Designed miniproteins, single chains, continued (5). Designs and how they scored, part 72

Each design is a single chain, and the fold is of that chain. pLDDT is the mean over its residues in the fold that is shown.

## One batch from the design tools (miniprotein)

Design m18640
Fold by ESMFold2-Fast:
Structure m18640 (fold): chain A 100 residues (1-100)
Amino acid sequence: SLEKIKKLVNEILDILSQASPELKRFAEAVKTEIEKASEEEQLYIARTLADFILNAYRAYEAGRTDSPLARFYRSLTPEQREKLKKLAEEIKKLIDEMEK
């Protein structure tokens, strides 16, 4: 359901808010946008966020040194990296199930 997706998105945003002051501002802006957004826009935001996290994870795992996404993911704690990956994968799974 959309409510489950929103809960997972908020968990990602809470983790990002702990990583840096810049990411905290980003997370607060995204939370505000979600509350004002239509259901279609909320799903788009959730998919975009999940894709961003998974692309950052893949770049990090590939050992890329010049990728901003890999550098972002590398700056996180091991706990944050694992949690973000799992949350993003679950969001993608739930969205894909809703589109079937």
Scores: mean pLDDT 86

Design m18642
Fold by ESMFold2-Fast:
Structure m18642 (fold): chain A 55 residues (1-55)
Amino acid sequence: SAMDLLFEGLDAYAQGKYEEAVALFEEVLTKHRDELPESAVALAEEALRQARAKL
C-alpha cells in the first residue's frame, strides 16, 4: 500500500540508506499520492527533502 511504501522509505532513511529512501518517497508521491491523506503527503514531501539533503 501507499502507507507501506512511505514507512519503508522512513525505515531506509533511519538506516542511512538515503538513495533508497529518495526512491521510495519519489515512488509514493508520483504513483500513490492520491491514496495518501494530506498529512501523509506533507510528511513524504518533507522526508524526501531531508533525504535528498543527505546525498
Scores: mean pLDDT 86

Design m18643
Fold by ESMFold2-Fast:
Structure m18643 (fold): chain A 71 residues (1-71)
Amino acid sequence: AEEYYKKGLEAIEKKKYEEAIKYFEKAAEIEPSAEIYRNLAIAYAKLYEETGDPKYGKKAGEALDKAIELA
């Protein structure tokens, strides 16, 4: 869990948002937490900024809602 979360954060630092999403999804499968879903929301929001694709905006909102539920 922690290893995937760390890799997700490193991917964000490198602006590899699609990779970050994969790592955070893996972390959430093992150990769901508000912190993981908050970072998923950030990664999706960044992809939305880069692509303009509304699907990423929707996924960012869904991840943020999940983070709020778990907080």
Scores: mean pLDDT 83

Design m18644
Fold by ESMFold2-Fast:
Structure m18644 (fold): chain A 64 residues (1-64)
Amino acid sequence: SEKLEKIRKLVDEAIEAAQNGDFETARKLLEEARKLADESNDPEAVRLVIAGELYIVGLELERE
């Protein structure tokens, strides 16, 4: 669906921002993705956002 594609793009962009050390941008993108996922009633969209959140938290925890 169009919403799922947008959510996937936001999660991908959030991961890329986090990999570049821009965790502020990553969090903002995840917040937008989460809002869309909650509105979508699509379990795959919710699962995708949760996976992205966990990955980014893992990256942040690896920092000193």
Scores: mean pLDDT 83

Design m18645
Fold by ESMFold2-Fast:
Structure m18645 (fold): chain A 109 residues (1-109)
Amino acid sequence: MEGGLLAKHGGYYGNEGGLEAVKNAKNKEALVLGIAGAIAGSGGEFMGELGIKTGNPLLAREGGRSGRAGGYLARKGGELSGNKKAVKLGYHGRREGRRGYELGKKEAE
């Protein structure tokens, strides 16, 4: 299930990027964005993995949406802190989560 795999990867990168933004947060806004990114990314990873195991494209779609959100938030948190690692992880989370969402949506049609 390619959509589920991309959703899982998007969620993983969003979670890792969010945690990286939290560890190196220079201000309260970056901290909150990192936490939100980690939570959304974790949800995307979990749903993406279930999508792979069950073959349910709705789990890939929603997991990808969550991973995309996690990556976006992690990237913004990293940008506020000047943390290039969090920005790169967030970029990958948003990109792979978006692709997982698009494939899960197509497979559900």
Scores: mean pLDDT 90

Design m18646
Fold by ESMFold2-Fast:
Structure m18646 (fold): chain A 118 residues (1-118)
Amino acid sequence: SISLTESGGGTFKEGSSVTLSSKASGFDFSKSLVSWWRQKPGELPVFVASISADGKKVWYSPEVEGRATISVDYSNQTSYLNLNNLEKSDTATYYNVVFSGGKTPKLAFGEGVQVTVV
């Protein structure tokens, strides 16, 4: 009943930009910590960015700080990760990861979207 539908992956040139999106179904981003994580080939998943449920606090990993923007369209229940000035090291599978707190905490993962930088 809960799903995250990710899009925006593909093959991109160095120095270009990408916008990844994730549309929620069955839960509310305004009650959730919304985050993006990535997994490079042969590595563990690493944190990229997060935004608080009220949209007022954002956090970025050092590797993307200054080039990344995380945002949420609460009316459309869609999260965005914009990544500018792409580097070959940005090649990874990107996952939208959403934590909803409260008395029954829920953790949801997207299926992942592949970004390849050439």
Scores: mean pLDDT 86

Design m18647
Fold by ESMFold2-Fast:
Structure m18647 (fold): chain A 79 residues (1-79)
Amino acid sequence: SDRELAERAARAAVELAARASDEAVRATFEEQARVAAALPGGERAAELIREALEALLAGDREKATELLTEANLTALEVL
């Protein structure tokens, strides 16, 4: 299902972020949010990506995974 794919992608992103510096995570997520915001209907996905970044930097990986799952699902629903 789209939700299962979105959740799996979110978990992968959080796992990769755990192995990177906070600076690299911030730069990567800010770039993803900027790209998302430029797409038609992508404003909500961009907001969710920024919220996920704050959760990751606060050490809340579960919250980050949930927010990224919603961002990914939003992107999949627009296609």
Scores: mean pLDDT 83

Design m18648
Fold by ESMFold2-Fast:
Structure m18648 (fold): chain A 70 residues (1-70)
Amino acid sequence: SKEVGDVILLAIESAKRGDFEGAHVALSVTLSVSKKKHPELVPLIEEARRAIEEGDFEKAEEIAEKIKKM
């Protein structure tokens, strides 16, 4: 899903700028929607959220690119 992957990339950009609240809101909305529409993406979204929380933006970007191809 390009739309889900793009939202995760936006969340990564927000976190890189120190806007962790904006990143958290974007991820929470995407996770909530994906639980209903794309449950197969939920584990990947949660993995990306953990990577962002750990400051591993490279890993989070790799996960976002995988989601964009799904």
Scores: mean pLDDT 84

Design m18649
Fold by ESMFold2-Fast:
Structure m18649 (fold): chain A 101 residues (1-101)
Amino acid sequence: SAAERAEDLGEKLLAALDTLEEEAKKISEEVAKKIEELKEVAKKAFAAIKESNSEKALDEFRDRISEPFEALEEAIAKKDAEAALKAAEEAKKKVEEFIKK
């Protein structure tokens, strides 16, 4: 079901964000804090997807987060704090917009 896939995706995404947050702490506390904020709104988004059990909602969430998440991973790997902060802010904004609709 969509709810089961949302649970699996949520656990994987949150684990990946935990890893990125720890790496970000070595570069910038501001980026680490923004990733922590992103984790909290992501938890709310996955809770909403699980409640709706909607394949469409899960697909829309994946589409919204894929590019900013990849940008965040690349920025952290390059130790680019400015790019990482922008990517984390964009990801958070897209997740908040998803929750609000």
Scores: mean pLDDT 85

Design m18650
Fold by ESMFold2-Fast:
Structure m18650 (fold): chain A 96 residues (1-96)
Amino acid sequence: KEFEEIEERIREAALAGAREAIAAGQDSLAQLSAALRAAAEEAERLAKEGYEELRPLAEAARVAAELMDSSTEEEQQQLVEAFQTIAKTLKKLREK
């Protein structure tokens, strides 16, 4: 329940970022970048509030957002790795 509420906060932040980008007429990569930036910011805030286990997620989301803008083939592979880190971190937090 506790981690579920944390996950919801991060998800809501990411969705809000993506929706703002959609409303602004930005393309799908900009929408994903906005979602990742918002998720990273919320995870960083939660880490400062005492949920330090969210630091890896915050860092991975920041890296993914930056790589989304840069878009070389090698950076796309690093971006996939960052998404895998985000997914794995969220699963571990849920398992408790």
Scores: mean pLDDT 75

Design m18652
Fold by ESMFold2-Fast:
Structure m18652 (fold): chain A 62 residues (1-62)
Amino acid sequence: MAFEYTDKAIEAHKAGDREKAQEYLFKMVEEAEKLASEGRIDEAREAVRRGAVEVLGHPDRP
């Protein structure tokens, strides 16, 4: 699993813990920067996108 914080943010959101979900989203962004620096940029982008859609409810329109 490339991004454990994305899953943790989603789980916290499902549990109704807004504070935990927000903390894990912040850590997810930090992990994305680390993965991108390692050349794993597609994984980093996908993990952030999934977190934004699943946790923040961002309208994902083409």
Scores: mean pLDDT 71

Design m18653
Fold by ESMFold2-Fast:
Structure m18653 (fold): chain A 74 residues (1-74)
Amino acid sequence: LREEARRLAEEARALGELAAQGDAEALARAAELHARAVVLAAEAAAEETGDAAFAAEVRALAERQLAEALAAAA
């Protein structure tokens, strides 16, 4: 899970650099990959701590932030 989260975060970072150059599709994809990376990192943390509620809260927050980012990009 943590390795997948790191990989997705790295991909999101690369797309974020393209988004900074004015690529709206790259911005939307960066937001999606970032949200997935955050959820996977929270799931990995929940496995270590046993706090499933924390992972659920982070997932809900990531979904909301993704929706707001996509709406702003549209």
Scores: mean pLDDT 74

Design m18654
Fold by ESMFold2-Fast:
Structure m18654 (fold): chain A 65 residues (1-65)
Amino acid sequence: MSLEERNRRRLEEISRRILALAEQGRYDVALEVLRLRTEAQDALDAGDLEKATEYLERAFEVIDR
């Protein structure tokens, strides 16, 4: 699997996790993760795969807190 394809799949997973966090009433965490997801998408659109991966990893770290 390419890094780009992996990052796109992770963006979709993050979207599902944001919804789950909001359903749990964890809106502050959901908004922080949404910000990181937006930064990851912007990096992917710019072709910066390394930066996109970094933002996605940070988003998962926030979710796992």
Scores: mean pLDDT 83

Design m18655
Fold by ESMFold2-Fast:
Structure m18655 (fold): chain A 68 residues (1-68)
Amino acid sequence: SETDEKAKKAGEKAGKLLAEQAEKEGLGPGTASAEVVGDKVKVTVTAGDLVVTQEFSVEDALKFLEKL
């Protein structure tokens, strides 16, 4: 749905910003991905050997996008 696509893009944007910042601080090449699973958005960020996964609701993702 459009809502899921919007939430996924919000997660990808947030993750990309975090990955780029980590890369600039010398943690190594960064990547980010986001997946919508049910009513949750799962964001995965990598930087070198570091892998971080954060989950939040689609509702929270949309509110985050509005403030971003």
Scores: mean pLDDT 77

Design m18656
Fold by ESMFold2-Fast:
Structure m18656 (fold): chain A 89 residues (1-89)
Amino acid sequence: MEELIEKLKEAAAYANSVLKSEDLDLQIGGALVLMHVAVLKNYAREKGLEEVAEAIDEGLKTEVEPSEENYQKARELLLEASKLFDELL
């Protein structure tokens, strides 16, 4: 659970920051990751996993540099979190 919380929090932070990039490809990539994070947040709430939803909200308030490297981190964290979520449900 704690690993899932941390990965989704970080994925949200990185994706939201990359969305603010002036690079259109990074902006689109960040938006797609953020869309998947939003779906997982809603699903977590439906399953009573409020701590997961709160972690995502905290991540969205965190600012990091909008870069290609941080986009890759957001994508990798989302994929790892999705696997952990599947095992939890």
Scores: mean pLDDT 81

Design m18657
Fold by ESMFold2-Fast:
Structure m18657 (fold): chain A 61 residues (1-61)
Amino acid sequence: MDKIRKLAEEASKAIEQGNLEEAEKLFDEMVKLYNSLPEEEQLEAGVYVLHVATLLAIARS
């Protein structure tokens, strides 16, 4: 849980700085970590994954 939250914070900062390449690498790490979590933790972690995915999609548009 804490790891995904930290990655989401770092990815959001990278997007704010215009560093989309770094943000994409951080997002890939979040997705890998999310898929390794037990089902009960995936519900909470999924909120962070969706948030960063949305920010990244907007930044690319």
Scores: mean pLDDT 82

Design m18658
Fold by ESMFold2-Fast:
Structure m18658 (fold): chain A 63 residues (1-63)
Amino acid sequence: ISEEEKEEMREAARELIEEARKALKEGNYEKARVLAIAAALLAGGAGDKELAKEALKLLKEAE
């Protein structure tokens, strides 16, 4: 996996995290959970532990 691929994964994960936060604010917990899971997987794939932790925190807030 290339550094360019990792950066694309981080960018996608960041976008999903923001969308998950928006869903939580709107009370759409189901959407927030799905987005947070996707973000955690992408952040993990990119090797970004901090970003993955942020996504998992959002997942916990949506439970």
Scores: mean pLDDT 83

Design m18659
Fold by ESMFold2-Fast:
Structure m18659 (fold): chain A 71 residues (1-71)
Amino acid sequence: SEELEKLKKEKEELIKKYSEEVKKLIALGKENPENKEKYEDEAIEKVLKAKEEVAELDKKMEELKKEAKEK
């Protein structure tokens, strides 16, 4: 469905955004070893936020898939 495709697109864009943010934090940790733990903690926080937002989108997508199967 159009709505399912929209949610899938939002999920892909969200994952891409967080992936790039995490990559930047990892690179900063390599450039500044004294702050590596801080950047790793920030990267973990980004991953956890991404998982929560992805889980919400996945739930909406599963509800739409279930409706399609019940028809």
Scores: mean pLDDT 81

Design m18660
Fold by ESMFold2-Fast:
Structure m18660 (fold): chain A 75 residues (1-75)
Amino acid sequence: MKEKLLEKQVEQLVELAKKDPEMAALSFRTMAIRALAEGKPEVAELWLQASRKAEAGDLEGFREYLEKAREELLS
């Protein structure tokens, strides 16, 4: 993945998970599959955990995994 997450984008994704947790979960599973295809299993695992937290309604856990993925992509 060549796109970097901005702090503002993380907040927008949390709002999406509040409004449509199933769509958020599906989106992050798709991102995890793409990250695996690009040879980034560490990023894929973070997206998969974010998907699980969104599906469970754990918005704080969802935010935590988004921030971890952002740091991995920016560093």
Scores: mean pLDDT 76

Design m18661
Fold by ESMFold2-Fast:
Structure m18661 (fold): chain A 87 residues (1-87)
Amino acid sequence: SAEDEAIVETVVIAVAYGLQAKPPASLETLLASVRAYLESQGLSPEAIARVLAVVAELVERYRAGEISLAQMRAELRRRITEILREE
């Protein structure tokens, strides 16, 4: 849905901007911000936990140099979209 697409893009933008900030946001700060946003959108605790797990995994892979920022953004969009479809 358009609402789901807006949620996905908001999370992707927030994570990418936080990582590119000077200084970069900590993983803890990124996860807290994403959680607060998803709670405001009315997502279930189970859906929120799944999204936060995906964010944590992909941020760590990006920081380890395993994936580019563009790859991280694309994978976040894909996996969060899948989670929202299940709810």
Scores: mean pLDDT 90

Design m18662
Fold by ESMFold2-Fast:
Structure m18662 (fold): chain A 55 residues (1-55)
Amino acid sequence: SAKAVLEQRIKKLEETIEKLKEEAAKSNERYKKGYDIQRKLLEEQKKELEKEVAA
């Protein structure tokens, strides 16, 4: 079903967000900012997919 595909995408986004958090924790201030921006974008994408699943 379409919901199963969306759930798989959400799980993949969660894995990527977790990796970005780990990289941010290990990085200097310059790189940390980059990882934080990327993480926020993926968190917003996850929220949109969660809304689509809920609808």
Scores: mean pLDDT 82

Design m18663
Fold by ESMFold2-Fast:
Structure m18663 (fold): chain A 89 residues (1-89)
Amino acid sequence: SLLLEGEIEHGLGLIHYGLGMYDKAIEYFERAIRLYEEAIAQGDLSALLPLAETYEALGDLYEDLGDFEKAAELRARAEELRARWRALQ
């Protein structure tokens, strides 16, 4: 399942982020994003919230790195995904 694979990659991203391994955390979060985007492209809209959460985590990470512009962009993408999910309720 693309969704389950994305959740595993997201979890690995969180672990590496918590360890201060920012480069590895980014790699895992980017893998999770690709897997969730593929799931959505295949019609699995249950990936919208996990994708938003991954963008939020990546945004927090870029803020920690001092890249406030990229952090803001990632958080805006997360808000759009959450809005899309709410529209489906």
Scores: mean pLDDT 92

Design m18664
Fold by ESMFold2-Fast:
Structure m18664 (fold): chain A 64 residues (1-64)
Amino acid sequence: SLEDEILIALAQMRVAVALRAYERGRMSREEALAAVDEAARLLREHGLEEEAERLRREALERLA
């Protein structure tokens, strides 16, 4: 649905901002992880579990 597409885009944007801030030394790893977990939780609460797991997996790879 359009609502699901908007939620996915919002979650992806939040994670992208957090990862970029982490990579540039403006955010701790713990803060970036918390932002990723919050975005994944938002998607899971709306039944988008596959998208949440994909988002989390991709983010954790960049935080390694």
Scores: mean pLDDT 87

Design m18665
Fold by ESMFold2-Fast:
Structure m18665 (fold): chain A 60 residues (1-60)
Amino acid sequence: AEDEAELFVEHHLRTQPSDEAARSYLSTLSKEALEEAVRIARERGDERLARIAEEVLKEK
């Protein structure tokens, strides 16, 4: 898809920021975009980003 949310998620996941920076980026996303971020991170085998996104999602 070419949704703005998906593009933002792809960008942040690709750049692999620090845990704190990743949390800051992810906290600006909607709940739906966060669920997509978890999915994309897991598909890529990035368990670190998946964990951070899940934690942020849980706090929303």
Scores: mean pLDDT 69

Design m18666
Fold by ESMFold2-Fast:
Structure m18666 (fold): chain A 116 residues (1-116)
Amino acid sequence: SALAAAREHIARGAEAAAEAARAGRPGEAALHLGRGLAAAMRALGLPDAAERLEAAGREAARARTLSPIVATASEIAAATGDYELSAWFGRAVQAVRAAEAGDDATAAAHLAAIRA
């Protein structure tokens, strides 16, 4: 289904982002997260939301912070009213932040929760 494809894109993007964050590469982490979330939006037939998330990912990479992605993802979740997407976005961001903090167990738990 489109939802299953979107969930997988979010999970893969978050996994790649968490790995980059663990390596001390916050710009790369932001790019991976933004791309994964954008791919999920395209899978759902939301190309405008995808473009916004790609732009937010590039901004986040330049700033070396997830804040532009968090703000854009929150706006998209609010506009769509989709609690499933909101939950997956939150889990993805939390996984990357946990990995950046060196909390591997918490990062792994959030990543697993996306696919559950």
Scores: mean pLDDT 89

Design m18667
Fold by ESMFold2-Fast:
Structure m18667 (fold): chain A 70 residues (1-70)
Amino acid sequence: DPLLRRLEEAARRGDVEEVVKLANSLPDDPQLLERAARLIATLPEEDARRVAKQVKPLVQDLLINYGVRL
């Protein structure tokens, strides 16, 4: 998926704003959202928290399940 590839590249650079934008642009497909949440959860704790506070509820719930604290 081109959006997931871009999300991975943004996460690798630590570009929190682009990660938020791309995560919010993903369709509400459970498999895509789970893969995105897993990638975001690999960010440093503060960056993962910053993303989690700004993403749509379905992604935020997955991030909380992966141990990201708001």
Scores: mean pLDDT 84

Design m18668
Fold by ESMFold2-Fast:
Structure m18668 (fold): chain A 92 residues (1-92)
Amino acid sequence: IAAANTLTADDALATYKAIIAANPNNATAYTNIGGIHLAKNQYNAAIANFNKAISINPNNAEAYYNLGIAYSKLGDSTKAAQNLAKAAAIIA
């Protein structure tokens, strides 16, 4: 994944990392970094970033949905279901 064509994904990742360096409380930036890792099949890195986003904004339904997807990809159906249910409860 690292060697193919990194212009779009790695440039976006560098941009969000710079945003976090300037504002460590930007939950949206962590959610976007997690999404990039999820697209790269880097599920543990995605989970770490979504958990950070949730720690900053506990009402981040997008982070919970994507965390559920990441856990599903790792085969953890219980954690996947729990996070998807949490996302649904936030937007209700």
Scores: mean pLDDT 81

Design m18669
Fold by ESMFold2-Fast:
Structure m18669 (fold): chain A 71 residues (1-71)
Amino acid sequence: AEELVRQAQEYADKGVEAYKAGDYEKAKEYLLKAAELLEEAAREAERAGDREMAEALARAAEQARELADML
């Protein structure tokens, strides 16, 4: 789960850089990739019995998808 969260953060950072560069298409792509990784991390946390972490990660994924939808 932690490794997936770190990868999601890397993609989110790339999304921010793309947004700053005016590349909204790449920003959207990176945010959607971050959301996918957060959804996978949430499933791993659920299997590990960490309900609180799973819910937090699922919410973060939803927020990333909402941001991508605005671009």
Scores: mean pLDDT 84

Design m18670
Fold by ESMFold2-Fast:
Structure m18670 (fold): chain A 60 residues (1-60)
Amino acid sequence: MPQEMADEARSLGGSDEDVKKLVDLVNRASEALSAGDVDTARRLVEEAKKLMEEIKKKGE
């Protein structure tokens, strides 16, 4: 669920802006999966993972 990922990002010290970007990426990935666009969904998931790693580095 996008809410669970947002909560996790906040727990890692993510800013409201970073959390909003993460939620947007996850929502777009879910829409792509629902439309059967697996390639787009995979790309968006990779982008979300990369953003999570950046949040972890900043959340010190």
Scores: mean pLDDT 75

Design m18671
Fold by ESMFold2-Fast:
Structure m18671 (fold): chain A 78 residues (1-78)
Amino acid sequence: KYTELGKKLYKEGKLEEAKEYYEKSLQLNPSDKEALFNLGLVLYDLGKKEEAANLYNSLLMLDPNNEKAKKNLAKIKK
């Protein structure tokens, strides 16, 4: 599964490759909450903070009580 490959690559510090696999996961399932959250982490680590914020906002539309997404989004906005 693309999300599992993305996680492996992120753990190895391969941020651009992790991004590609999470993006592939979201092409197959745009509502994959795990892929949305993890792609947000990768984009934040790549310095793409506005793109990361957009993904956390998308995740919160699907899961309004996701405290991890709220916390990460708050850090980006300030």
Scores: mean pLDDT 84

Design m18672
Fold by ESMFold2-Fast:
Order: structure tokens, then sequence, then C-alpha cells
Structure m18672 (fold): chain A 65 residues (1-65)
């Protein structure tokens, strides 16, 4: 519970620092990342960081475009 919410916050922060617009939330034990249209290179970096954070927290990650 706590790990998932902290992971979502970390992913949101990382995306924001990269200038990537994303909505991040936890639903049914899964971390969801919704990407707004933008710079594909920065989006790839944000998604990679999200995967690492989710794996560390023990959560599945689903990315939506």
Amino acid sequence: MEKGHMAALEISRAARELGVEASVFVKDGVLHVLLAPGDPEKQREAVERAREIAAKAGYKLEVHE
C-alpha cells in the first residue's frame, strides 16, 4: 500500500523533472502511467525510470498513450 503510493509519487516527480506530462496512479495493485503527447525521447526516459521505480516497489507497470 505505502510502497505503491510512494512509487507513484516518485514516478510523477521524475516525469515532471524531465518536462514530461504524465498522470500516475495506483489501481488494483498496478501502477498506471498515462502519457500526454510530447517529446518522444523524454517520454522514453520517463517510462524507463517508471519501470525501475515500479520494479523496486514490487508493482506491475502499465503505460498508456
Scores: mean pLDDT 81

Design m18673
Fold by ESMFold2-Fast:
Structure m18673 (fold): chain A 59 residues (1-59)
Amino acid sequence: NDEKVKAIADAGQASGGSPEAVKEKALALGFSEEEAQAIADAAAKDLAAAVEKARLIAE
């Protein structure tokens, strides 16, 4: 799960914090549509919030 969280953080950094890129990466990593949307919604506010959301879901 740490690897998935790192991959989301890396995708967010590479895209300049794009919520769309974060959502696509989360879906590619096997998060559900609802989980990926929640992570993307957090990314729209703050990439750190998206990473934290992914960490909580991935536990």
Scores: mean pLDDT 78

Design m18674
Fold by ESMFold2-Fast:
Structure m18674 (fold): chain A 79 residues (1-79)
Amino acid sequence: GPEADARALALGDEASALHKKAVEYMKEGNYEQAAELFEKAADLYREGATLRPDAAESLQVGADILRKNAEEAKKKAEE
């Protein structure tokens, strides 16, 4: 319904913003902050997938990629 559609849009916008910020942190060497934002973005895409059955596969793939980026960032942060 309209409320679920609005929530899914809001989650997608937030996830996109966090993803962009995480990439910026990676370029700056702020790996701990990057990992946190990649994880948050992945969680939002997974939540969005539950609200958007028509886009669930694409959103889940996006979440999996972001989780892999978070693991890489964590590895760099641990030195």
Scores: mean pLDDT 84

Design m18675
Fold by ESMFold2-Fast:
Structure m18675 (fold): chain A 106 residues (1-106)
Amino acid sequence: SPEEDRQRVIEAIREVLREVVGASEEQIEEVIREYENLSVEEKLKLVSELSKNVSFTFSGPSLIVAELARRKLGLSEEQFRALAEALDRRLLGEDYAERLLNAKKA
């Protein structure tokens, strides 16, 4: 269901922010609230803007969450990339990076 999909995304955001960048529960909840407060149009615009300025391929939700965390927590470019990669693995599966590499080789 849409609610089950939403809960899966929120759980992934909580765990990855905690594990990868050591965010506090307060910081995690702020990032989640900002993410959920974005309309579909605002999310698409942000992904479009980020995709013009990054040389790596990530899913839209992972790019948005990593960017919100970067702004809120003052993350480095390396932390931003690590966070986006971890979110993609959590949301799309551990083999996502391998599938992405195989697509680039084909």
Scores: mean pLDDT 76

